# Designed miniproteins, single chains: the designs that were tried, part 77

Each design is a single chain, and the fold is of that chain. pLDDT is the mean over its residues in the fold that is shown.

## One batch from the design tools (miniprotein)

Design m2660
Fold by ESMFold2-Fast:
Structure m2660 (fold): chain A 68 residues (1-68)
Amino acid sequence: MEKGVKFTFPKDEEIEQKIGELGSKGLSAEEMAKALKELGAEDVEIVDNTDTEIIPTEETITAIIRTK
């Protein structure tokens, strides 16, 4: 089953780069959630449905990373 991790960060280019690096590591959903929390992410959730609607704001980065 495809799982995802939903998270929120303040908008920052440096944070975007770190998120991309984590996404390329092939982490499990649980490992990804822990890594994102350590980076200071808020509202970190493991989701079974990646079709969840996300409304981005210009002040924050809210996204779902697909994991195994």
Scores: mean pLDDT 71

Design m2661
Fold by ESMFold2-Fast:
Structure m2661 (fold): chain A 93 residues (1-93)
Amino acid sequence: MTVEEIVAALKADPSVAEALARELLSLPRERRLELGRQLADLAVKTGDPTLARLLEAVVRLEYEEIAGKVLSSVEATQAASDELEEKLLALAE
């Protein structure tokens, strides 16, 4: 996927922004960062709201995944702690 292909797709149908954001997130990290930087530079220079919407979707989806992993990690740690306490109490009987 190239910047030109992304711009062409958004020009044809702005509603594909979320689908393109998901494709960007599926790319290798180095390629994703390079494309993201080029798209951000283009959005700033052109003021294109469609490019801004795509970048917002990418940031939102990446933040949601990071937040989900953090919350799942906290919940798993709490559940493991509660289970350990229950098992220790059962063994003390």
Scores: mean pLDDT 72

Design m2662
Fold by ESMFold2-Fast:
Structure m2662 (fold): chain A 104 residues (1-104)
Amino acid sequence: SLLEEARKLEEEAQRHASNGDYEKAIELYKKAYELFKKVDPNSPEVARVLLKLASLYLDLGKYDEAIKLFQEAIEVARKAGDEQLVKEAETLLNIAKSAKEESK
């Protein structure tokens, strides 16, 4: 199923991220994101993958990309009714905004 394929890609992405291979992790999370969106664009799974992508961009110092993805994760998490993901994404969004200001 598309969900099983998406979950495998997410698990592979997490392994690459844990090993510091952020480029491969981003590639795999983007593939997982497209598959989760095809199943349900307003699912907690979509919000979670957006949150993971945003966190990797934040770690790479790509603050504008991270901020945009955290904002998208918040919107999807709210539509999914996942209050925990909303809070996590809002916390990380504030960290990304602060990091961007400190980089000036």
Scores: mean pLDDT 89

Design m2663
Fold by ESMFold2-Fast:
Structure m2663 (fold): chain A 104 residues (1-104)
Amino acid sequence: SMRERTLEQLRRNLEHVRELLEKAKEYLEQGNFKKARGLVALAGASLATQYMHLRLMFPDDPHFQRLAELLDRAIELLKKAFETGDINLVEEALRVVEEILELA
């Protein structure tokens, strides 16, 4: 179904986001803020694309609305991480991504 294809695509995109954020975390631990910020920005852009897709295509689906709310939370954490370089915000965003993967 369209719903099943959307969830599978969401899972693949979130697994990629997780890999980007783990790498960003490693760069932050090394003090390489420039490389970390690039990866955080790329991860945030991917999450924003998924958020818009769920909001526009499935506005009346309570499950997809719940996933979109979690995506929005992760996006806001990554915006703050981009500005501050705070590794704890990247770790919190990773936890939210894991929550979405468990629900998807």
Scores: mean pLDDT 91

Design m2664
Fold by ESMFold2-Fast:
Structure m2664 (fold): chain A 97 residues (1-97)
Amino acid sequence: SLQELLDTILSQLSPEQQANVEGGIALIDQKASQQEIVDYMVEKKMSLLELTALMLHMMLRGVPESEIRALVDAFADAQNFSETERQMLYGLFDELS
């Protein structure tokens, strides 16, 4: 299940990384703008693993795939993610949807 995947990823995160993901979820729950969420993720220097946990949380909350993809693209642009890193994230969406 998505919850089991999330629990597995969260178990691999440090306490600081877990707190970063929780902060991102709080912004999503507050209906913060895409830019505000991206700025938070950039400031916290969120890793691909933290981003994956945040994406899984968004999917479990029923956030539309288009909104999750837009957030991932905006963050990837801000962080200058490689094409390989972007493809890994898109592959996760395709497998989980």
Scores: mean pLDDT 81

Design m2665
Fold by ESMFold2-Fast:
Structure m2665 (fold): chain A 85 residues (1-85)
Amino acid sequence: SSRDSIIDGMRNIRDSMVDNFDQAVQLGMNDQASRFNSLVDSIRSSINTMRTSSVDDSRQIFQDVLQRSGTISQQFTRQVIQQNR
């Protein structure tokens, strides 16, 4: 269903953010690790909310999470590049 597809998308974003958290910890990037940890917790909360939300509200939550995840991941990638050059 549309809702199940959205929730699966959210779980995929969550898992990617967990991977980014682990990488940030390994690199000693404590501020980035904290940001990913907070985002992961926010995504878990949003998935729970989606189970009782309308499909349209769930799509909006998904888009908001996708945007936030993209922004934080881009900032982290830039910081990693700066440390490796």
Scores: mean pLDDT 86

Design m2666
Fold by ESMFold2-Fast:
Structure m2666 (fold): chain A 100 residues (1-100)
Amino acid sequence: SVTTTLTVEANVPTQAEVTLSDGEKVTIGAFVELGSTTVTVYVLDENGNLLASVDVAAGETASVTFTSKSGKTYVVTATASGGTATETNPQTVTVTVSEA
């Protein structure tokens, strides 16, 4: 399993690259709108193509699956910090990618 933590400022897309157990690199991204309590977490391949996305409410956990280029299935589990996104209050999202 690979875990990354994203600090998501309102209206600012935030991304991190992770390397999967099969050696594929994917981008984990997160976005929250100003005044929203819901963070969108998404996975992009090396070419920027969307593989999966899931919406995570503040203080909640959500998961989505995607298939890598090698044919392996991965589960993305995202947990969002509580609260409303404001100009001075970024949201924290912890994302774990594990082989299914």
Scores: mean pLDDT 85

Design m2667
Fold by ESMFold2-Fast:
Structure m2667 (fold): chain A 68 residues (1-68)
Amino acid sequence: MSNEKRVITIEVDELGGEAVALVAMALAVEDSPNTVINVKAKKVGPDLERARALAEERGATLNVEIVE
């Protein structure tokens, strides 16, 4: 198997201000370097950049896919 990282998958219609909160919550549950957060959204806002910065600061991986 691949590395045993914590993988969290979130599917939302719009990823805005909640992006930072979702990343912070995921990082609070698991040690950041072992956390992979996958988000699927139809729309993304400027807070996505802040969420990525937070994840990278903590050594976590944030993947965002725009669907539809």
Scores: mean pLDDT 69

Design m2668
Fold by ESMFold2-Fast:
Structure m2668 (fold): chain A 97 residues (1-97)
Amino acid sequence: DLEKEIVDAMKRMAQSVESLMAPYMEPSTVQQLTSLMQQLVDADANNDTKSVKDILQQIIKLLQDEKKRKEEQGDKKSAELLDKQLSSTLSILKKVE
């Protein structure tokens, strides 16, 4: 069930952001990701595929911008964690498209 796989992947991403990544990210970025994740769940529940795709693209951009910031700061550990989440989010986007 593709829908169940997408929902499970979204839940894993949300858990990873809250539990594993929040201490390594800017507080404003954590707030934006949490807001986008909630919007993503709501869009999926409403079968709004266009909004799901748009929100996933916004999450991808936010993760890319934060990764670049951490790389510029020399924070390799945070950059590697962000890269892993970016890869996971891109995989979800490909399944939705």
Scores: mean pLDDT 75

Design m2669
Fold by ESMFold2-Fast:
Structure m2669 (fold): chain A 98 residues (1-98)
Amino acid sequence: MGFLVVGVAKDLKTAEKAEKISKELGLSSNVSRGKEYVVTSSAENEELALKAAEKFYELGIAAAVVDAKGNVLKVLAKDKESGEKAKELAIKLATPKV
């Protein structure tokens, strides 16, 4: 319910910093380990989600903000590839098929 902020980090340490910042802002947050380190944070409102995405960007993390229907509100990334990955993951996590 509300908004998802999804960040793709190059390393675990950066992902854990993003998780800590999300929790300090009052968001629920989790780090998923796979081929990449994915930070998923849930925000009650758009303003809080956008603040978290901005902090992710300051850490060098590509971040995407989506609503509960998978509509993309914002993508913040230093390069196009990282931004597209964050966007794709955010949509997938907001709109699971089953």
Scores: mean pLDDT 81

Design m2670
Fold by ESMFold2-Fast:
Structure m2670 (fold): chain A 84 residues (1-84)
Amino acid sequence: MEELRVDAAAHPAAAAAIERVRELFPGKPVSPEAALLAAAIESLEEAAEKGLLDPEFVEEQIELLLEAMREEIETSKVRLVLVE
């Protein structure tokens, strides 16, 4: 498995996305695609909370993105590693 290093101080949004994937799927490797999907989920949740998007639409989209994340985690050959 190939490792890509992400500096948490230089890339706080990426670090937050990686930590979100670790929270949702503990013990699983975090792929770049899984981190991107996690960032998309957070953006959708925030938009629903602010009333920018319909909550029912957001819930449906989040379910689809979570399934995509599960598939990506199981099939990915690339791992993101947070570095200090």
Scores: mean pLDDT 79

Design m2671
Fold by ESMFold2-Fast:
Structure m2671 (fold): chain A 77 residues (1-77)
Amino acid sequence: KEEAEKKAKEAIEEVAKKYNRKIIELYVIPDPENAERALKLSDEIGKKYPGEVLVTLSLHPDKKKVEESLEEAEKLI
C-alpha cells in the first residue's frame, strides 16, 4: 500500500519536473460536496497558473487534513 503510493508520488513528481510544473495536492473524501469544492479549486488554480502547476486529487480519510488542503488551495486563487 505505502510502496504503491510512494511510487505514484515519485512518478507524478518526475512528470511535473520534466514539464516544469509545481505540484499542488488537494485531498478529498468520498463526498459529493467536498469533491465539487476540490474540482472547482483545481480548475481555478489551473486557470490562474496555466502551464505552471499540476493539481492532484488524493483520497484522505481525515476530514481535518482535507479541509486544511482546501483552505491552502483557496489562498492561491
Scores: mean pLDDT 73

Design m2672
Fold by ESMFold2-Fast:
Structure m2672 (fold): chain A 100 residues (1-100)
Amino acid sequence: KSKILEALEIIKEVYKEMAAELEKAGDLDSAESMRLIVESLEKAIEFIKNSEDIEYNKEEAESILEFAKETLEKNKSLLSPEKLAKLQEKLEEAEKILKE
């Protein structure tokens, strides 16, 4: 449970950083979409904190991670190479935590 929550917090921070970078790039609509995903993740984190179903929580976290990877790939052209690499490393850290 603690590891799942740690991974989800990392994924949430990736979306927050994507929103900031997209806003800097002038893509305000995509930036707002990232902020809405952050709000949805905050709700998912609260649900998982109160859920005792470890298997369900892990499957949900893995689905969230895969969606985050796809979202980063779709927006990669709007990110600097350095920021893209940093966000990819954070998602890899979240994946490692979920596999433990």
Scores: mean pLDDT 82

Design m2673
Fold by ESMFold2-Fast:
Structure m2673 (fold): chain A 79 residues (1-79)
Amino acid sequence: SEAEKLADEGRELARKGAEDLANFDAYYAQARAKLSEAVQLADEDPDGELRRRSYQHVAKAAAEVARLEAEAQAKIAAA
């Protein structure tokens, strides 16, 4: 779905931010914007089963983005 594609784009942005810690805040902001748009598109899906699957996919992407943020913040604090 389009929601799943946006969630995947958000994950990729967060992963790029983890590799470029100086710009992580900018990448993370973009990743969060993509996840927000993915949730909005999932909410608009008239098929409850497809909507449920999109929510699960977005939730997994959001969890990875949150983990990468925590790891990046820890590395910045340690430097």
Scores: mean pLDDT 82

Design m2674
Fold by ESMFold2-Fast:
Formats: structure tokens, C-alpha cells, sequence
Structure m2674 (fold): chain A 92 residues (1-92)
């Protein structure tokens, strides 16, 4: 409904990441992506949109490297949905 403060958002991220059993390298990239997405929600600019997409692509590649076949498909679907969400934020 309303956007949380950045520190609150980071705390939520830590909570979500604690529930995912992934390597710390992936958690760091995911945190970077989530922060970029948060900044895009606060200030929808093409620069932040581009950064969010770049991080999303990098995170997806690393996740797929460690993931099994079923997880890879879920990751690709998640990437597509997030990309569409980022475009919606920039447009609206």
C-alpha cells in the first residue's frame, strides 16, 4: 500500500533471504536488485529502470547456474514478471 522506509525494506529483504536456502553471493545480488527496484518505485526514472534490469539479468544467470531444471524455469518466469512490473512502474 505505502512504501516502507529504506531501512524497513532492507529488514524485510533480510527476512525473505533468510527463508531462501541460497549461497551468500546470490543473496547479495538479490539484495542489490531489490534495492534498485525499491529506488525505482520511489523515483521512476529510465536510469533506475535500466539498473534494475541489469541486476535482474545477473541474478537470474547466477541463480540458474546453481539451480536444478525445475528451479531454472521458475527463475525465468520470475524474471519475466519482474521485468513487466518494472516497466509498469516506469509507465505509471
Amino acid sequence: EELPAREEFEAELARVLARTNVPEELKELFRELALAAYELLVNPTEELYRRALELLERLAELLKKEANEEEKKVIEEGVKKLREEFEEVLER
Scores: mean pLDDT 74

Design m2675
Fold by ESMFold2-Fast:
Structure m2675 (fold): chain A 61 residues (1-61)
Amino acid sequence: SRQQVLQQLQQVIAQLEAAGDHQTAAVVRSVLEIAQQESDLQRVQQLADDVQQYAQDRLAQ
C-alpha cells in the first residue's frame, strides 16, 4: 500500500541518519515529499524502489 511504501522510506531515512549519511538521507526525504503528492500508486512504487536502491548502494560503500 501507499502508506507502507512511505513508512519504508522513513525507515531508510532513519538508517541513513544513524549511519551518518545525512546527504543521502536528504535525497530520500525529497523523494518522500514527492511521493506524498503523487496520486499514481505505480509512480509512487517506482520512486520508492529507485531511491531505496540508491540508498542501499550508498550504505554499502
Scores: mean pLDDT 81

Design m2676
Fold by ESMFold2-Fast:
Structure m2676 (fold): chain A 78 residues (1-78)
Amino acid sequence: MKEEKLRFLEELLELQAEGAAAVAAGDDERAAELARRIEELVRRFAETVLNLPSDAPLEEKVKAVLEALEPLAEELLA
């Protein structure tokens, strides 16, 4: 489970960095595509790793993902 959370965090950070670069370049279309990919990554992680129903609201999936990552943040601060 921890390895899956770390892999998710790595992918999320890579997509966010790419999105920031697209915004800086003025590429709104690319930025929108990367935002969509981040949303899909969050949904997939919530459904496959956290076992949330596919019909659960996106807000609930985001909340579950953030809660799942909280212990990793605490460990990094220790």
Scores: mean pLDDT 76

Design m2677
Fold by ESMFold2-Fast:
Structure m2677 (fold): chain A 91 residues (1-91)
Amino acid sequence: SLTLSKEDSVDTLTNILIQIYNESSSLSEFYKKALAAIEKAAGGSDKNLPKTLFGKLAKAINKAGLILKLPDSNEHPITFFFTFTRKATIA
């Protein structure tokens, strides 16, 4: 089973989201699956993950352009997402 810790939670979630992105056929599919993974980690079965950390991650994702600027970006969406999720974490 996948075990997540507070310190590894952002890196683990980011890797899961990269995998989802690589397996998605469209950006719409990616958004739906990515948001579902974040929601599951924040409040579903992943009780060991801090909600405040995932709150910051969700805000960073929103600011990064998953909602705002993905269609206009020359940078790969998941690379931009990865960069912002790292900055959102307070270790």
Scores: mean pLDDT 49

Design m2678
Fold by ESMFold2-Fast:
Structure m2678 (fold): chain A 103 residues (1-103)
Amino acid sequence: SPIELTAMAMTLLAIAQDLELVAERTGVEEARRAAEYARKAAMAVIAGDLEKAAEYTEKAIEAAERAIATLEENLEPSPEVEEAIRVLREAKEALEEIREELE
């Protein structure tokens, strides 16, 4: 329904904002790429292109996974790094739920 698609697009934009904040705070390029793909997925949902929305959501998940791996390689305990990994994992889980709803 149009209401469900609007809610999905809003959720994707919120995820993109969280991922963009991680990228700004950590400098991890993969987090910025995840944000960009989440934003593209939201725009695809708004356009009614659910196939492209699913493709961009998958790319956002893959980029978020790479961002987590990059941060985990920095083994210095830091509240900022721990928070960034938490946000990335929550974003990935939310993206996986959206991926399931699209297919």
Scores: mean pLDDT 88

Design m2679
Fold by ESMFold2-Fast:
Structure m2679 (fold): chain A 98 residues (1-98)
Amino acid sequence: MTVEIELNKDKYKVGEPIEVTVTVTNPDASKDVTVRVAVLNEKGELVYASPAQTVAPGTHTVTFTFVLPEPGKYTVVAIAEADGKRVRAAKEFTVEKP
């Protein structure tokens, strides 16, 4: 099982929608894959957690959209879980003042 993250930007404005596209590939499981994203600030503190989405085995893309109220440097972590297996990918981005 593999997971990949794509962001359409590396810099956003406060209140601007941040769109995270997560590509999940799970050829080895007969079980559905649960996908979610978490956002950490520069201190490693959790500032956002998405609802979980479920996708079938194979290759699928899921888009998560959220906003952040504070400027700063952040890391988005995509987490995919299926059949007792867990994989992660991470990508950094910046939120700037309007």
Scores: mean pLDDT 82

Design m2680
Fold by ESMFold2-Fast:
Structure m2680 (fold): chain A 62 residues (1-62)
Amino acid sequence: SLEKKKEEIEYFTKIGVDNALEAGDEKAAKAIEEAGKEVLADPSLTLDEAKEKIQKAGEAAA
């Protein structure tokens, strides 16, 4: 289920970016997009670890 993991990470990243852009926070949107790309490039991360990295990147940039 590596395919499903990728789909979930992509969806989580998309929702985070969309929410940040709707809030007018382009910096947070960029950070979430970059974190999503980075976690997709790292197959050693679990789904939960990937989601946490994306979430924290958005929060740190806000």
Scores: mean pLDDT 84

Design m2681
Fold by ESMFold2-Fast:
Structure m2681 (fold): chain A 84 residues (1-84)
Amino acid sequence: SHMDELRQQANELLQQMQQLAGQIQQALDNNAPRSEILALLQQLQAVVDQLVAIARQIWSPEQVARLTAALQADIAQLEAQINS
């Protein structure tokens, strides 16, 4: 019930994250305006924050730390591409 609802929310956020990451990559490939790319990045960061908050309720602290580190690394890579 509650745990199943949290897992469903996490899965929905993961799908949103993948969609936003794809939109950012497409915008970068198409040389979209920097303001548009940054708006998508801000949306991605918000989704990541929501995912981590839910993960803290479902997963162990060690699993949450690994997830957070991986997501921060992915965002840092996108930021590096935007700033190139």
Scores: mean pLDDT 87

Design m2682
Fold by ESMFold2-Fast:
Structure m2682 (fold): chain A 79 residues (1-79)
Amino acid sequence: MTYRVTNKGTGISVTVEESDSFADFEAKMLEKSEGLARDSPAAKKLVDALVATLDPKNTMTTAEFVASLPESDVDVEKI
């Protein structure tokens, strides 16, 4: 199953599969963040803040951490 996770502050989204680990999701977000640093340091800061809210110990499945993301900061769409 596939999820689209969008940061409400930046409009940046990544696609996450159920087979993705937390580390895979973090890598995708950081890669997007590196692109933003060239164009907008403020946008990079918002993406980095989103990544910082995720499970740093990788104890959650992809579905569990997607479900734990705050609706005030991110939109989660099941595709």
Scores: mean pLDDT 63

Design m2683
Fold by ESMFold2-Fast:
Structure m2683 (fold): chain A 84 residues (1-84)
Amino acid sequence: MRETFLEEIDATLAESDITIAKLRFMAMITDMMVALKQKGVILSEEQQEEIRNLSRQAMQALNNGDRETARQYMLQLMDVLESA
């Protein structure tokens, strides 16, 4: 859900340890993908590629310490999942 996802984004971005922040982000993505599969939502190859691309960009922003850019990519990823 959007509220839970926003809370996890904020928690991830509040994490001072970049390795832990990245692990939290990966866990969040995994949980969302599992939830979609359990609901019987089938993502197109294009949607899966967009999710992978946005995830990569968010991870790169976290590596660079750019929390604002990371947040923007995480929100775009949420929009893709909500439109599924």
Scores: mean pLDDT 79

Design m2684
Fold by ESMFold2-Fast:
Structure m2684 (fold): chain A 84 residues (1-84)
Amino acid sequence: MVFSEEALAQDVEALEQMLPGLRAEAAASTDPELAAALRRAVDLAEAAIAAYRAGAPREEVSELILEAAVALLAAAALRAALRS
């Protein structure tokens, strides 16, 4: 799915705001699967931000944002399962 320029800017800003917390959680996690899922979410979020800042096509940035979102949901599901 291709987002508008305004939606992409908002999503990139949200990812930039989340990155320090995600990195800290990944470093603090004692569960290897959760740590790996959080690192994957960080890597994909960084890729989306880098592509957006480099002026990549909106379709490419949208795909990376969707991949980052899926990775974040996977990490959230693992977090819920481990803490429940």
Scores: mean pLDDT 82

Design m2685
Fold by ESMFold2-Fast:
Structure m2685 (fold): chain A 115 residues (1-115)
Amino acid sequence: LEEVRRALREYEEAVRKKAPKKVIEEKLVNLLLAILRLLDPEAAKIVEEKRKEGVSNVEILGDAFSYLMAKLGLDIEEVIEWIAEKLRELGFSEEEVAKVREAFERMLELLKESS
């Protein structure tokens, strides 16, 4: 729980400080990793392995979403809502969940820019 909250705060701080795009991408991968460690530890291991191999942050985000969509049989928007619901079940506030959704919308923007 606290790892997700820390990653979310670090992402928000990077955005507030207008950090370089690559720094924002790194913070988004950190947030996704923290969430996956709670919801799908196997997906988290895959992301960590790709990161160690030097795969780009945007490609890691895309691969993680593709994995979850395939595993759950959901589209990308349904995956985001599934994550939001799981975070609520774990005791995250509606404000925290809304911030996570905003971060996920930024992830989707990056994926569109890379295609």
Scores: mean pLDDT 83

Design m2686
Fold by ESMFold2-Fast:
Structure m2686 (fold): chain A 63 residues (1-63)
Amino acid sequence: MEYIKKGEELIREGERRYREGDLQGAAQLYGKAAIYYFKSGTEEGEKKAEEAIERASRVSAEA
């Protein structure tokens, strides 16, 4: 519950950093979001973590 909320906040901050051109900061925030999603221990969190990892990998490749 708290972990999913924290992950969502980190995704929003990452999107903001990406929009500002901070690709490295965005990738780090997406990666951190994935960790919190996994910590939730839920099926929802696992799926969100996979999406966050894909976002982080994509942004890292662009940086």
Scores: mean pLDDT 82

Design m2687
Fold by ESMFold2-Fast:
Structure m2687 (fold): chain A 64 residues (1-64)
Amino acid sequence: MLEEAARRAAQLVADGGSTVEAADVLSEVASPEQATEAARAIRRAIDAGQSVEEAAREGVRAMK
């Protein structure tokens, strides 16, 4: 599921994981281009102080 992958990627980034690792998780459900953009959106949200849930929603939005 897209939402499940986005949540896993957001949690990974929140726990100190890289954008590359997040993109690898997202590539299971999205194209490499979508996965990269979603990982960047998740990283921006986490860096801005948003919750894992909010970052996951930004990731889903980027892949839609």
Scores: mean pLDDT 82

Design m2688
Fold by ESMFold2-Fast:
Structure m2688 (fold): chain A 71 residues (1-71)
Amino acid sequence: MRVTLRPGAKPLSELLDALRAAGFRVTGLSAEDGQVVLDIESDLPFEEAEAKVREVAAANGYEVLSIEPAP
């Protein structure tokens, strides 16, 4: 899935560590227009993966702007 985030108060490295601890694999990282775009793989169904990504991002002070399923 592709996740677009607005940067928060915590460093991106802490968000990435939290996502990995939650069982996500971060396969891509880019920055565009002051936003962070992550390509993430998960063994969870999309709805559960989306909910967990939102939870982890919020806990790390990041705002989720969009989450798109992988094609």
Scores: mean pLDDT 82

Design m2689
Fold by ESMFold2-Fast:
Structure m2689 (fold): chain A 81 residues (1-81)
Amino acid sequence: SKEVDEKVKKIITDGSTERARNPEKADAYIDKTAEEVAKVTGDKKMGDKVRESLNVSRQSADDLLEVGRQVDEMIAKRRAE
């Protein structure tokens, strides 16, 4: 459902931000993110697919860090208004 999709998106986004800030713990955060997705969706294969996708994205950790920084700036600017 759309509600489940939004929860999955938030889990992935939050996990990716944490990975970008702590690259040395990337494997642990990827596993945690995949497990949370599997739990929320009730589908282990979806969790496995997310883990696979995040492992590919881990190789672009610098890109994820920059995206996270830009998102944080946008949120901060919105809150200041």
Scores: mean pLDDT 70

Design m2690
Fold by ESMFold2-Fast:
Structure m2690 (fold): chain A 66 residues (1-66)
Amino acid sequence: GLLSKEEILRLLLEEVRRRGRPLSREEAVALLQSHGMPEVVARAAVADLDVDGDGLLTAEELEALL
């Protein structure tokens, strides 16, 4: 099934905090795939959340979207 936007944001934020650094797009895609999301859908979701287009997801960006 597809994850909700809130579920995606919380999963990514927890992973950023766990690693102590921003996630790359590939790391974010891999995390969402591990939670049952197909690669194409995960990649589209990550691209949508990367608002500044820098290829990184930071804790500050993800917290601002929650």
Scores: mean pLDDT 78

Design m2691
Fold by ESMFold2-Fast:
Structure m2691 (fold): chain A 86 residues (1-86)
Amino acid sequence: SLEEELLRRAAEAGAAAKTDEEFAAAGREISEEIKRNVSDPLERGVLEVGAAEALRAAYEGMPVEEAVELGREAAEEARRALEELA
């Protein structure tokens, strides 16, 4: 799915980042990719949260596949929270 692809790209970008500057740049690039590929504002917000978590976890040394799963869990929690506030 597009979600799985975006979360994996975020995790891979986080794993590749070696400095805080590279980490910040990777985060901005993934955010722009989400904005280009996701038209629904709620799904954009959900994927932004999931991607940020996957990126962070991988940057902190978590294996890519585990970071993707953590990002997916964060996205699901964000979706539930946003749906309850709407």
Scores: mean pLDDT 86

Design m2692
Fold by ESMFold2-Fast:
Structure m2692 (fold): chain A 70 residues (1-70)
Amino acid sequence: DALRQLTLEAAEATLASADEADRQAAVDALRESGDQWPKGISGATVNRVLEMAEKYPQEFVKAGELVEAA
């Protein structure tokens, strides 16, 4: 759940000020990692992040950066 909260916080900050290119980069990172997320991230977490990104794409634009950093 820590990644979920961090993703939400980053998405909120990004939503307020980010360029569209930054948003697309985050989405691309999520899609590219797909099944190959950083160690320590479960498939359930991946599904959660993708679900949030699908429902609130603009709000979860930095999800890729946060997940890759984890």
Scores: mean pLDDT 48

Design m2693
Fold by ESMFold2-Fast:
Structure m2693 (fold): chain A 87 residues (1-87)
Amino acid sequence: AAAEAEEALRRAEAALEAGDFDAALEELRRAIEAAERIEDPETRRELLRRVLELANRLARAAEAAGDLEAEARAVLLAMEAASLISA
């Protein structure tokens, strides 16, 4: 789970740097799902904080590119990650 979440986060960051918003969103979703399977609450929260940070970066990049659909999806994913951190 932790290794799966970290791998998904690395792939999401690479996709974001390449401007592939769809791939970045898919990998961030995988990171959330993997993080939720982690029993250690500190590790889970740290990985979810990294998802939140990348989702916010993705939303800003999508806004700058004029991709309103990717921006909206990134914002929703950031809100989900923030909610899970607070739970």
Scores: mean pLDDT 87

